Designed miniproteins, single chains, continued (2). Designs and how they scored, part 99

Each design is a single chain, and the fold is of that chain. pLDDT is the mean over its residues in the fold that is shown.

## One batch from the design tools (miniprotein)

Design m7451
Fold by ESMFold2-Fast:
Structure m7451 (fold): chain A 85 residues (1-85)
Amino acid sequence: MHTVTVESSGDGEAMIADYLGRADFGYVDVEVVGDREVRVTTHGDAEAAIADLLTLEDLGHVKVEVIGDTESRVTRAKTVTPVGG
C-alpha cells in the first residue's frame, strides 16, 4: 500500500473535488484531513498513481513530493489564475 498526502496552499475545495472523482474508480481511497489537505491511499502500484499526479504537477496545479517508497506527499502548487473573461 502507498499513501499520498495532498496539501493545498489555498483552494482546497477544487483539489478535493478532483480527487473524490478519482476515488470513484476504486483504485484509491480519499480521506479529507482538513480544508486544504487530503490523504490518498493506493492498494497497488503507486507508480501509476504518482505518474498521473506528476502530469498535473507539470501543469502547475499540484506539487508532488515523494518522501519514501510507501508514502508520498502531494502539495498543490501556488497558481495565479487571471480573472479575465
Scores: mean pLDDT 53

Design m7452
Fold by ESMFold2-Fast:
Order: structure tokens, then sequence, then C-alpha cells
Structure m7452 (fold): chain A 89 residues (1-89)
């Protein structure tokens, strides 16, 4: 039970990041930055949910969530910086 639900949370985290990365690569800079920021927040929330509801499997969810965030945080930081520069005109 808990293991299956933890696996579902991992798949949800992967899907959220994949969708955000695609939007960041193909769409406007501001929209890409917002999509990546939202995905990072949602993935962190999924890790916290796993820690609360499935503590035996929380380490697995946290490891995968952290890997996704670490991999794409540099892209988010770069696009967020670019979006701020664009807004500053």
Amino acid sequence: EGKKKADELIKQAEKLMDEAVEKARTGPVLEGALALGKAIKQIRDLVKQAEKEFPEYAEEVKKRGDELIEKYKPLFDRLAGEAVRELAR
C-alpha cells in the first residue's frame, strides 16, 4: 500500500518536472520560469506529504524529488533572472 502510493508520488513529481521543463524550453521566458518554480514547489510538497503519510518510503520520494530539483534548479535560476531583466526593461 504505502510503497505503491510513494511510487505514484514519484511518478507525479517526474511528470510535473517534465511538463515544466518542456514549457521552459518551448515557451516564453517568464512562463517557463513560473512553470519551473511551481513544479519545484509542488515536488517539495509531495516530499513533505510522503514524509507525513508514508515515512517508511519517504526517503525514496525525497531522493527522487531532490534529484529533479537539483538537476533543474540552475535552469530555473537562469530563466528567473532573465525574466526579471525583461520586466526591468
Scores: mean pLDDT 83

Design m7453
Fold by ESMFold2-Fast:
Structure m7453 (fold): chain A 95 residues (1-95)
Amino acid sequence: MDPLERLLRLDAALQALLETVGVTAEVVTLDEIIGAISQYIIDNKLALEDPANSDLIDLSDSPLRDIVGKDVVSGRELGEALLEHIRAHGVEVEP
């Protein structure tokens, strides 16, 4: 199975976040989660406008901070933390 096409049932916190960007489905793919989180970051202007830290995202005033556990993360750290959260709280459904 393609990992990005894996069907996941989301926990309430992540589902509520995705609903703010129009994702209302109870079961979503990992690719849809990544796309929705990227859109959330854009819509809420969470990317730091620092030339030295252009890949950093400020989560301090967002629900993502509670999911990730850090106030500021890189795009890679955000992706890793989201995968860990999904592994801990999400339920994988059949393909």
Scores: mean pLDDT 72

Design m7454
Fold by ESMFold2-Fast:
Structure m7454 (fold): chain A 78 residues (1-78)
Amino acid sequence: SAAIEELKRLAEEQPELFPVLIELPEFPTRVAVFYDPLSDSLVLLDYETGELLGRYSLREPTPLTIKIAEAVLAEARK
């Protein structure tokens, strides 16, 4: 996925942009998205509580993983 590759590039070149805050209907609250290079995954936390909402592998991306990556890129490039 082009979005996954661009997100990895963004996290490598501009790590200071993370966490990126996104809103998606799949999540009940605003989400803070981190990139974990050790596991090659996205880590999603509830923005207000810090509760772990999920971990999404970028090695085996699902449609939801791609949608999260697209939302991160859209927000980070504003």
Scores: mean pLDDT 86

Design m7455
Fold by ESMFold2-Fast:
Structure m7455 (fold): chain A 89 residues (1-89)
Amino acid sequence: VVELANRLLQQADSLIEEARKLMEEAKKGNPEAKKRLEVIVNQLESLIDRLEEVIKRLPDSHADIKARLQEAIDRLREVVEEGRKLLEE
């Protein structure tokens, strides 16, 4: 379970970085960046669900890992909100 948590954290960091690059391109008026951003935002939402499931399965002895996963969820939620706003206009 710890190995899964570490893998999901790495995926979160990678997807956040890609989403932020796409947001910058979308702000510059790139329509293809908006389409790619929608795909990435959907992937971020799926990852949030998976991270929440991992937190539920971790014992309290892994409170540090739970905290890191929760922090990742919080960051992912912020990126999803920003991305959705850009996709709405």
Scores: mean pLDDT 82

Design m7456
Fold by ESMFold2-Fast:
Structure m7456 (fold): chain A 93 residues (1-93)
Amino acid sequence: AAAKAAEQAAMEAEIKEAYDAGDYEKAIALFEEALARGLKPTAEMYEYAAKAYKELGKYEEAKKILDEAAADPSVEGTDEMIKLEKEINEKLA
C-alpha cells in the first residue's frame, strides 16, 4: 500500500541517518520500531540493522537479522548482505 511504502521509506531514511552518524543503538531501535509498527523491512533496512549490530560487536544478533532477511521471500538478497554474512560468520567462527 502507498501509505505503508511512505512509512517504510521514512524509517529507512532515519535508520540510514542514525547509522551514518555512528549512532548504532539508535539505528537498531528504529529498525525494531519499524517491526513493531508492522512495517515490512526493506533490504536496506536489514543491511543497516545488521551493520549496526556488527559495529557494536553483536555478531550473533547481526547474523539473526540477515537470516530473517533471507527467510523473507519479498526481500531480494544484495551483494552487501552476502558480504556482511561472510564477515559475521568469520567473526563467529
Scores: mean pLDDT 81

Design m7457
Fold by ESMFold2-Fast:
Structure m7457 (fold): chain A 77 residues (1-77)
Amino acid sequence: SEEKEKKIKELREKARELRRKAVAYRAGGELSLSMSRYFKEDPISEKFKKRGEENLKLGEEYEKKAKELEEEAKKLE
């Protein structure tokens, strides 16, 4: 039905938004961890490490939510 198609499209669009956020947080997290390794003897290293770990965790959570929405959309097909 057209209503079902609209719901599938909405779920897929939301999943894409969450995947874009996941990619951004993952990239930021990886960059922060690289900066932590580069400045390993500087006090700022711990701040980069913490930020990197937090951003990687957020990226993982957004990716998981995106996969759940993608699975929901697939079941409606």
Scores: mean pLDDT 88

Design m7458
Fold by ESMFold2-Fast:
Formats: sequence, C-alpha cells, structure tokens
Structure m7458 (fold): chain A 50 residues (1-50)
Amino acid sequence: KIVFSVKRGINPVEVVAKIHDDFGKIPEKNIEEKPIESNPFYSDVTVYFT
C-alpha cells in the first residue's frame, strides 16, 4: 500500500490517475480517504494494490 496527503477539495482518484504508470488502473474501492486530525484542511489517502 501507499499513503500520501492531499489538500481538501482535491479528488484522490485524480492524484492516483497521475501515478497510473506506476500502479496501473486502481479501483475506487481500493482508495481510502481519511481527514488528518492535526490539519483538517488535508486528508490522508491510502491506496491498496490488491
């Protein structure tokens, strides 16, 4: 899995699409978005490959 942070209002599937060459097409169900408690303007995005 891979974890990265995105600014609130950014669709995490768009960020994943930009790294498509590394991951291939990842289903939306494999993408998890969770707000960051220390900075609520950002979210942690977790991507599962399988």
Scores: mean pLDDT 66

Design m7459
Fold by ESMFold2-Fast:
Structure m7459 (fold): chain A 60 residues (1-60)
Amino acid sequence: SRVEKLKALAEENEAARRELEAYLAEHGSQLPETIRLFLEFVVDSTRFLVERLREKIREL
């Protein structure tokens, strides 16, 4: 169903976010500042989108 596909998408994006967050925790200090800030923005944006997607799923 659409709900099941959206739940899977949310979980996949959450997993990718955690992986990137772990990478930044280990290697972030070695990255150029502009790249580090961009990746931090990607982490924050993904977290926001996953939460909004989960809210939308609850309304379905």
Scores: mean pLDDT 84

Design m7460
Fold by ESMFold2-Fast:
Structure m7460 (fold): chain A 90 residues (1-90)
Amino acid sequence: AEDVEVMRLFERAGREGKLLSPEEAERYKALAERVRPAVDAIRALDAQGTDEATLAAVDAAGELLRRLGAREELLREFEEAAEELRAELA
């Protein structure tokens, strides 16, 4: 379930791009390419559950989004998805 939410977060970032500066939009595009493997891994693990490697990748992506100056609301949704993954791992 969380893998779907993480994927939707990136999709929402694209939709909210109209509220982002052009440079931020370009950085989000680069971020999407960088974190796509993590999102794909989360999707692949849907049948097996979550592991620490997937959680670490999601956390790294969230930190990168924060460094790019993403909106607090978007960051919060991404962090909530990461928290759900942590709960599943525990």
Scores: mean pLDDT 58

Design m7461
Fold by ESMFold2-Fast:
Structure m7461 (fold): chain A 90 residues (1-90)
Amino acid sequence: SVEEKVEELYKKIEEAFKTLPIDEFFEEMKKLAKEAIESIPKEDIAEFAKLLSEKLNEFFLKHYDELTEEEKKKFLEVLEEIQKFIEEKI
């Protein structure tokens, strides 16, 4: 299901955050999201995008106090790049 694919991606993002330096984490997050988006059927992309957005906002809020101002800016830039990947599929 779409929900299962979002949960799988979220777990991979959480794992990358725990294991990678922050700069490498942002690159891995973009890569993981792009690969997931490319694997989703076009008809499911809107639902996937909504659920992914909710999970990524949850992640950002959960780790907000751990991030510097520069890292928060980078996180938001990565979210914008992920939105572009979604738009390219529509």
Scores: mean pLDDT 85

Design m7462
Fold by ESMFold2-Fast:
Structure m7462 (fold): chain A 94 residues (1-94)
Amino acid sequence: EAAQVAALDPALLEKVIEKLKEAAKAAAAGDVEEAIKKLEEAIEAAEQLPETPLRREIIEAARGAIELLKQGKTVTAAAVAALTAAALEFAQSL
């Protein structure tokens, strides 16, 4: 886990975390359009990371959150985005 995080560009990882946090805030506020935009920005940043299982999990989580938002499940989408960001922050602190 820590070894996967250590292989990532810290600036790109920080950008992914920032966009996921912004998406979670927008989703929690019911701003579906802004939440989707921030999740798409998180995916774009994540796609610049090396191909690792962690990168795949980030992209899958963000895409899943977009699908939840399209279904009107804003609270669940906010939780997915927030938990993904928190997990990445914790891993980065190791």
Scores: mean pLDDT 81

Design m7463
Fold by ESMFold2-Fast:
Structure m7463 (fold): chain A 89 residues (1-89)
Amino acid sequence: MEEELEKRGEELEKNPNLEKMLELAYEAGYLVGKRAAERESTETVLEKVEAFREKLKELLAEGKISEEEAEAYLAYLDGVEDAAREAAA
């Protein structure tokens, strides 16, 4: 786990703007997810996150979005999911 994060950190270090963008995307997602979990059930939030992840995979496979855009949206969704799961715990 730590080694895999270190390997990913090395890849991100080659693109410092991408690292900052992913961090901001996750933070924004976490704040949105926390707010959504207050208004919706955790199950509903997680279902929407999963549906959007599948849509992102389709868009990336079709070449309709860039890998950078996909990474930013995935980081955002990871934040939303983490906040929703934390609210359920």
Scores: mean pLDDT 75

Design m7464
Fold by ESMFold2-Fast:
Structure m7464 (fold): chain A 83 residues (1-83)
Amino acid sequence: MEEVLQRARDLVLEAAEKAGANVETVKNVMDTAYDIALASGRPEEAPVAAVRAGADYLKHQGKITDEEAEALLAEARRLVAEG
């Protein structure tokens, strides 16, 4: 796994753990979104798609706020763009 993707995923997984969410479910959600993005011909968006899916899952479960979800996505986009 690319270092940038790992750091971005770790941000979501840390938020999941702190919020008391099921970390394995969040990993599966992110991995599924990553694989779909790779298969759909948009591999450049795959790391951001993974983080978006994880953050959206946590938001849907009421574990994080809309603002926290947006912050995670913004940080993931920054890491991908800079890394």
Scores: mean pLDDT 78

Design m7465
Fold by ESMFold2-Fast:
Structure m7465 (fold): chain A 60 residues (1-60)
Amino acid sequence: EEEKEKYYEKGKESLLAHHRALGFTDDEIAESLALADKDKETMYNFGKTIEKGEEIRKKL
């Protein structure tokens, strides 16, 4: 469903940004993205958690 894809992409983008902030190499980030493509459910849940956190921060 479109909703799951939205959260999945959000999770992937957040993972990419987080790893870059920690100083991971492009190769290490690419490996993480390949793993994310195999486990979309984990990425969906991650993206859902990130969006929830952003909503809470907006209300503060």
Scores: mean pLDDT 71

Design m7466
Fold by ESMFold2-Fast:
Structure m7466 (fold): chain A 76 residues (1-76)
Amino acid sequence: APAADERTLRVGREVARLVSEAAKILTDEQFDELARAVAETVGRLLASAPKPLTDEQVERIVAAARETVEELLKKY
């Protein structure tokens, strides 16, 4: 359904935005670690989520990506 495609794209867009903002303050090596950790977290949640995605699931996945970014930024 078109709504499912839009929600999947919304997850990708919001996650890309979070990663891009973090990239401004990170070294290339720190960025690669962060991008990989975010991709693994988002990939797991997308794989386990029932399809089509709901708005609540989109927000949950984006929130998990944000938490992953924040946890790694605390480490650096």
Scores: mean pLDDT 77

Design m7467
Fold by ESMFold2-Fast:
Structure m7467 (fold): chain A 86 residues (1-86)
Amino acid sequence: DAEAFLARQRAQVDAWLEENLDPADKAEAQALLDRYIAALRELLDFYATNGDAAAYQALAAQKSAELAPLFQRMQEIIEQARKRKA
């Protein structure tokens, strides 16, 4: 189910963060992931309960705009971690 899938994905990402990031970067990345997962849950709940394509598109566009700077920051943290591993 969706809940089990999200929990599994979160556990895998948390394991990667633990291995690759210092505590401060890990805490920031986990906070960004929490916000991303919350947005995905909101979109899935809306899709399951509403079904209005226009309303879904509007919500998806809003969430994409809200998440864009968070996604960029997450990419910066990952790039810094990759440089340390190289």
Scores: mean pLDDT 76

Design m7468
Fold by ESMFold2-Fast:
Structure m7468 (fold): chain A 117 residues (1-117)
Amino acid sequence: MSEEQLRKDIGDALVLMILSVGKISSRNFEKKLDKKSTKELIENLEKVIASGEKYAQQVSDPQLQQKLQELVQKLKDAVAKMKKAAEENNGKEVSKAMLEASKVEAELLRLKQEDEL
């Protein structure tokens, strides 16, 4: 598989995550955590993490590889916070973790658009 193909796969996964974030935010606004939508979002984010780790292994630039690994780690941290908040039925903390994940996603998309990823 080419590095270019892995870049596209990451981009597609990030778009799916944005759509999932919108749905779960609506449920949290109703003060009722939709556990199914939260689980689906976590699963989508875990796919982004897996794709990011695979792409980092294909990147020949050590500085870019390190930056991608740092972004993947931030996404892992956000997912861990989201899982904990969901177990506690804490919609506000789930939304905060989603915002953290969305910022990492925006940075990954920026790197892809600037041909740095």
Scores: mean pLDDT 71

Design m7469
Fold by ESMFold2-Fast:
Structure m7469 (fold): chain A 74 residues (1-74)
Amino acid sequence: SMKEEEEKLKKELLELSKQIMDAIEAGDLEKARALYEKMREKAEEMLKNNPNAEKILEEVQEEIIEMGEKRLAE
């Protein structure tokens, strides 16, 4: 149960991060800001409700950085 909820939230954060990057590349800064705010809200809920939140958010951050590096390297 908890493991499935953590995995689902991790996937949602990564998908939002991808959508934010796509919006920035498209020049849709309004959409990027809205998606970023949604991502922040999900991260804050996780920090409140899950004792492993910091570790999971660190793992998500690493994957986001790797996605960004791949986009820059082309």
Scores: mean pLDDT 80

Design m7470
Fold by ESMFold2-Fast:
Structure m7470 (fold): chain A 105 residues (1-105)
Amino acid sequence: SLVDVALLYLLAGDRERGEELFRKAEEAGEVTEADRLLFRKVLEDPEELLAHSRELFADPEAHFASLPAEVQELVERLRRGEEVPVSRLLKYAGLLRRVPWTLLA
């Protein structure tokens, strides 16, 4: 959940916020080894994950349009560099991995 929000901030270009939220998730004991590897990959080689996202989503825009309207609004605000309350993103944390990452990069 908090890991998913941290990854979304990293992909949107907010590295400082993403790293801060990931540390908080680690302190809460919510981070798996797979989450640590994924976080490292986003920091070091985001193109590998973007390539994987392209394989998962044949039509990224259509998939994004299928998500709840509030999720679409929050993601569009992040893409514009606007501040988004973490609490609102956490409400939808389970859906954030369904956002095509190619739309953020």
Scores: mean pLDDT 74

Design m7471
Fold by ESMFold2-Fast:
Structure m7471 (fold): chain A 95 residues (1-95)
Amino acid sequence: KQEERERVRGRLLNALARYTPDREDELIAAVGEFLKLNDIDDPELARNLARLLGYVIENKIKNPSLEELEKLAKELGLDLSKSDIARFIFFLTTQ
């Protein structure tokens, strides 16, 4: 379980670091696997989170606040609540 957690988290961080628009599917898969590790099996949530993260990376937005991420999700038409975004950030930063 510890090795799986480190592998999944590493995959997500690598997908984020290497993100380009043509690698969106790689980021979606990495986010989905990370969510499943935290008992969330929601492919649509994974896709919407990956799209938000990809936009942040592509537009070189540095240190976006939770409020800024919520605003961006709404502007992009993504079905993401503030709590969905906050929960993902919590898992990413505490694990």
Scores: mean pLDDT 83

Design m7472
Fold by ESMFold2-Fast:
Structure m7472 (fold): chain A 66 residues (1-66)
Amino acid sequence: SEAEEEALRRGILKKQQELLAEVLAQGLEAEVRVERGRRSVRITVTTPEGTRVYEYSKEELLELAK
């Protein structure tokens, strides 16, 4: 549904903000990429110190959107 799609976008945004807040608190610049799969979302955070890849289920992100 459109409401569920909007909730998923909010969940993804909240997770990106959480991950970015941790990196920025360390004084690092960060680039973020989001790849949406069928059942999961992959968030890649790249800093001068290296690249970290995080995978979250859509269910987990929908819960975060509440």
Scores: mean pLDDT 83

Design m7473
Fold by ESMFold2-Fast:
Structure m7473 (fold): chain A 130 residues (1-130)
Amino acid sequence: SAEEGFKALETLRENPDLPREEAKKLLLTVLLSPYIPVSDIQAFLKEWAAKSEENRLILAEVLKELIDYVEENLTEDGFLTLPDGVTVLAYPYIRGVLEPLYNLVKDLLSPEVQERFENLLERAKKLNKV
């Protein structure tokens, strides 16, 4: 729901010392929400990553789960259905949400995860005929 996404974002901003697993669940709720403006997600990610190295490590784990989600749910027509049932074009979603996150945590990722992300971005680009 829209309310759940915005509430998760507020909770993350108000509570800098959340337990790792709770922060991770809230981050996934924010990043998989179709209702939060992409610019607000991008601004939030930069702010949250800058707070601590622990936050960057949590974001790296969240990115891995988002890569898994997109790989599992990307259609041959280049669409992605988000958990709330909203269908979006995969390439704009990956560029707007996953790519900013990737750029903030790339140095923390294994070569395998980096290659998976780059392959996913190129696949979505080709499917959306950009």
Scores: mean pLDDT 89

Design m7474
Fold by ESMFold2-Fast:
Structure m7474 (fold): chain A 86 residues (1-86)
Amino acid sequence: MEEVEKTAYEFGKLYAKYKAGKESEEKVLEAAKKLEELLSKVKDEAEKYKAAAAFYKGIAEALKEAGDEESAKRAEEFAKKYEELA
């Protein structure tokens, strides 16, 4: 599930930047559509949890780059929880 995890991670980064007003809605929607298409092919719940973990890892990275270390830690905790469910 390498492509789904990578796409979820990239979407997470774009989503966090969009929420901070630093990215366009169009780029976020394009990434979301790509992720949705890939997730529609996933039948295993464990693979969906891995994608969710990758999404939060992407959010955490973008938040660290922005200097928001407390929000980044929360995103990393969500990623860890989803990894434990996979």
Scores: mean pLDDT 81

Design m7475
Fold by ESMFold2-Fast:
Structure m7475 (fold): chain A 61 residues (1-61)
Amino acid sequence: SIDEAAELVLQGYGVGGIPYSGEITPENVAELIKIDEEKSVIYVPSALLEPIAQRAVELAA
């Protein structure tokens, strides 16, 4: 689900993830999702990238 994907991204961000500009923004979260996808950690269709990034920002707030 989108919530499960958002939680996985947030876990990677806090533990061994690469911080981008030090801010949890939709753009920075989307970049982390791409890195995780390249590492075969999660598979994200491009149409879901922005919704997952937005949800991760909401959960982090």
Scores: mean pLDDT 59

Design m7476
Fold by ESMFold2-Fast:
Structure m7476 (fold): chain A 92 residues (1-92)
Amino acid sequence: DDDEDMQRLFQAMGLTPEQAELLLQMLDYLNQGGTTENAQQAAAHALRLAELLGASQEVLDLLRQAQQADFQETLQLMEQARDLFIEELANK
C-alpha cells in the first residue's frame, strides 16, 4: 500500500502516525480537480489539516488565497502550498 509506505517515510521524518495520516489527507484534498467550487472546498479542507499539522504562516496564507481565487489560480496556489509544506516537513 503506497499510503502505508508514505506514512512510514513521514514517520522517519519525525511525524507521528496521526500527523502522517493528516498529511496524506491534505495531499489528497490538494490534488482535487473539477470545478472552482470543488477546488475551493479542497483548499478549505487542506487549510484545516495544515493548521492541525503546524504548517507555516506562508502555507496557511497560500491556502486562504486559494479559497477565494478562480479555478486555475486556486490549483496553482494549492500546488505551491503542498510543495512548500512537504519541503518544510522534510527540513525539520
Scores: mean pLDDT 71

Design m7477
Fold by ESMFold2-Fast:
Structure m7477 (fold): chain A 98 residues (1-98)
Amino acid sequence: SMLEQELQQVAQLLAEMIEKIKKAKSKEEMLEIVDETQKRINQVLSDPEMRSVLTGNLGLMKLQIDKAKSKEEMVAILEAGAAAALADLQALAAQKQS
C-alpha cells in the first residue's frame, strides 16, 4: 500500500539521519540533521496525525541529545529513538487500517 511505502521511506530517512550524525562534529550540527530529517519525513508522510507523532518522537530525541555527554551516547539515543518512532507509526498505521 501507499502507507507501507511511506513507512519504508521513513525508515530509510531515519537510518540516513543516524549515519549523518555519526559524521557530525558538534551537537548543533546533530540537532540541525534531526530538523532536516523531520522536514523530509513530513514531505513523505501524507497523514497529519502520523506527522504529529513523529514530531513528538523527534522532539524527545533532541532533548535527550542535548543532555548526552558523548557521541556514543547520542548515537545510542538516536538508534533507540528511531526504532521507537517507527514502532509508534506502525502501531498507528495498524489501528487506522483495521
Scores: mean pLDDT 82

Design m7478
Fold by ESMFold2-Fast:
Structure m7478 (fold): chain A 98 residues (1-98)
Amino acid sequence: MLYRGLEAIAQASKDSIEDLKKRGRIPPDVAEQMIKILDEMIKLYSTGDPSKEPEIEALRKKLNELLSQISDQISSEDAARWTGRVLRALGDALDEEL
């Protein structure tokens, strides 16, 4: 299911935000808001319900707005690490689906 891959991406992103928060790289309040949004996205993806796509899209928009607030605080190395984690999680999830 495509949603397993999307759930894995959301989980990897949550783990990356938690790591950035723990290392003091981003504001805790923004990190906590992003983590809550990612938890909601993970829950929605886990339902496998296509009718939830509008709710997921609203959450993606909110997440992107929060990302724009912290983009200047994320180093190129932190961004690369986050991207690598997301790509690995997606690859693993798709491999299990196939």
Scores: mean pLDDT 77

Design m7479
Fold by ESMFold2-Fast:
Structure m7479 (fold): chain A 103 residues (1-103)
Amino acid sequence: MEKKQQILEKLSKLETVPKSELKKEFGLSDNDFKAAEVTVKSTNGANDLSKKEKEIIVQLMLIADALKLSDSKVGGYILAAIVFKNTKKSLPKAVKLLEKALE
């Protein structure tokens, strides 16, 4: 399995991935993570999410940005997970679209 696909499989199961693997596979910087963390924290509904759910959302947001899909249905499913606290339903749908984009 390609490393990017393996990362997405873990995120689809609501498991976090080490920051170092995301930085390596998607070319992300520490500043990218900091910016995404600020964006999630400022979003309505985020205060009701667990620390782990916020971390998964940050990781998916950064992958969507790296693949130029943040303005697509992927971004919509990530936002729905935050606003409606529906991580178990919305985040796997976002991951499926990201996996298709890697084909």
Scores: mean pLDDT 77

Design m7480
Fold by ESMFold2-Fast:
Structure m7480 (fold): chain A 58 residues (1-58)
Amino acid sequence: VEAFRRELQARQDQALEQLRQDLKSQGVSDEDIESLLNDARSHLDRWIDERVRRLLEE
C-alpha cells in the first residue's frame, strides 16, 4: 500500500509540474498558478486517499 501511495504521489507531482508549465506558457501569473496548483493538489490528495482506501477494503 505504501509503495502504491508513493507511486500515485509521484504521478501527482508530475501532473502538477506539467500543469504549472502549461499555465505559465498561457501567461498565467505565478501567484495564480500557485493558487490553482494548490486547489488541484487538494483534489488529487483526496483522490489518492480514496484509491488507497478502496484497495484496503478489497
Scores: mean pLDDT 76

Design m7481
Fold by ESMFold2-Fast:
Structure m7481 (fold): chain A 93 residues (1-93)
Amino acid sequence: MDEEMVQETVDYLRSLGLPEEASLAWDLFRQGASLLDTLEATLAALEQRKAELQQLMETTPLSAEHRKKLEEQLKNLDEAIAYLREQIEKLKQ
């Protein structure tokens, strides 16, 4: 049950081009972290990556093509963050 939910989360993150966060979630769960702890740690990692990406976009001169690529990455991070927040909320209820 919990393993299946972690697998679905991992597959979703990979589909969004977030393989590092997907691997983090899987590794934490395999090391004995609870489903909730796994999802909360993965959410924290996604939020940190979003903050770093936003800072890079604000402080670094970027070509239009590079900016568009980073904006797409930011969109994928926002989708992943929203998904994990929803799953965590369901587990706390």
Scores: mean pLDDT 85

Design m7482
Fold by ESMFold2-Fast:
Formats: C-alpha cells, structure tokens, sequence
Structure m7482 (fold): chain A 99 residues (1-99)
C-alpha cells in the first residue's frame, strides 16, 4: 500500500500529497491501536487504513480514465478523510485516558 499511493502521487505531479495521505493514514491507524477498547481500536485503525485505500483506488481510477485532476482530487479527499480519522482516534484515546 505505501509505495502505491506515493507512485500515484508522482504520476499526478503531487508526490508530496501522496506522502501526506500515507503519513496521515498511518498516524491515524497507530493512534487508533493505542485506544484501550479493542473494538474501538480496531475500528479507528481500519478507518485510517481505509482512507489510504480509498485515496489509492480513486487516484488509480482517475489515471486510468485519463483525468489527472480527478486523480489529484481523490488524493486530496483521502487526505481529509485520513485527518478526520486521526482526529477521531485522538479524541477516543483522550476520552479513554480521562476515565
């Protein structure tokens, strides 16, 4: 998964955006796994990984269609989803640590 998002970013001329999507998704998954509740930890981690997978599939579809703007938009949407997953994981971890 790691190399695929970065490679798609390079093809769109947005290598840094591809790296940001991956880094945010991995940080969200890591933060999710630190949640003491196993069900919430699994859900949060899968949300982080899912954001990277969604960005990859959307970008790949855009490139296959000859639409680099759609591919870039998919990476940008994936980054926003990864950031939301990270914020949710951090919120759940903070709530668990406060109890």
Amino acid sequence: MKDYVVELGKKVGAEELGKEVLDAALEAARAGLEIPNPEKATAAALRGVGAAAKAYLGAKKGIKAGDPEAARAALEEGLEEAKRALEEARRLLAEALAE
Scores: mean pLDDT 76

Design m7483
Fold by ESMFold2-Fast:
Structure m7483 (fold): chain A 89 residues (1-89)
Amino acid sequence: EPMDQEEIAEKLREWAEEAEKAGYKEAAEILREAVSKDKEEQIEAAIKASAVILGEKYNLSEEETKKVEEWLREGGEGLEKIQEYLEKL
């Protein structure tokens, strides 16, 4: 079952709230800004926000955070895995 744009938007709202509560304000803002965008941009925002959270949590450099972003985008991690990362904050 492919998630439609509205289903992803609901997930982004949830993830943004959890990220904000965990202190990841930049990631929460990335997710909030993507709620009304198209599906491709919503998925990209979820990837970017996850990379930002992991970078902050593990004190990664900007280059290392970009590598994590690329890994999430192309490494086979689905939205479900991104959700797991965000929910574990």
Scores: mean pLDDT 74

Design m7484
Fold by ESMFold2-Fast:
Structure m7484 (fold): chain A 71 residues (1-71)
Amino acid sequence: MKEEKTVTVDLSESPEANREKVREALIPLLKKAGFDEETAEEWSDRAAERILQLAKEKGLDKIEVKFIAEK
């Protein structure tokens, strides 16, 4: 079964707020994929940092990111 989560990252919000949005979307997907909670949290935090960096590099104020998990 295909599972999708969409997150809107907004550079006008704090980095902490954006990290929390990514965590809420990505942690459940990673846990469903068989990762433990600590690993899921670490990966989601790294994903949030990369998304924020990419948005800044592209000069975007707002970006939608879709996470997809398939087996």
Scores: mean pLDDT 78

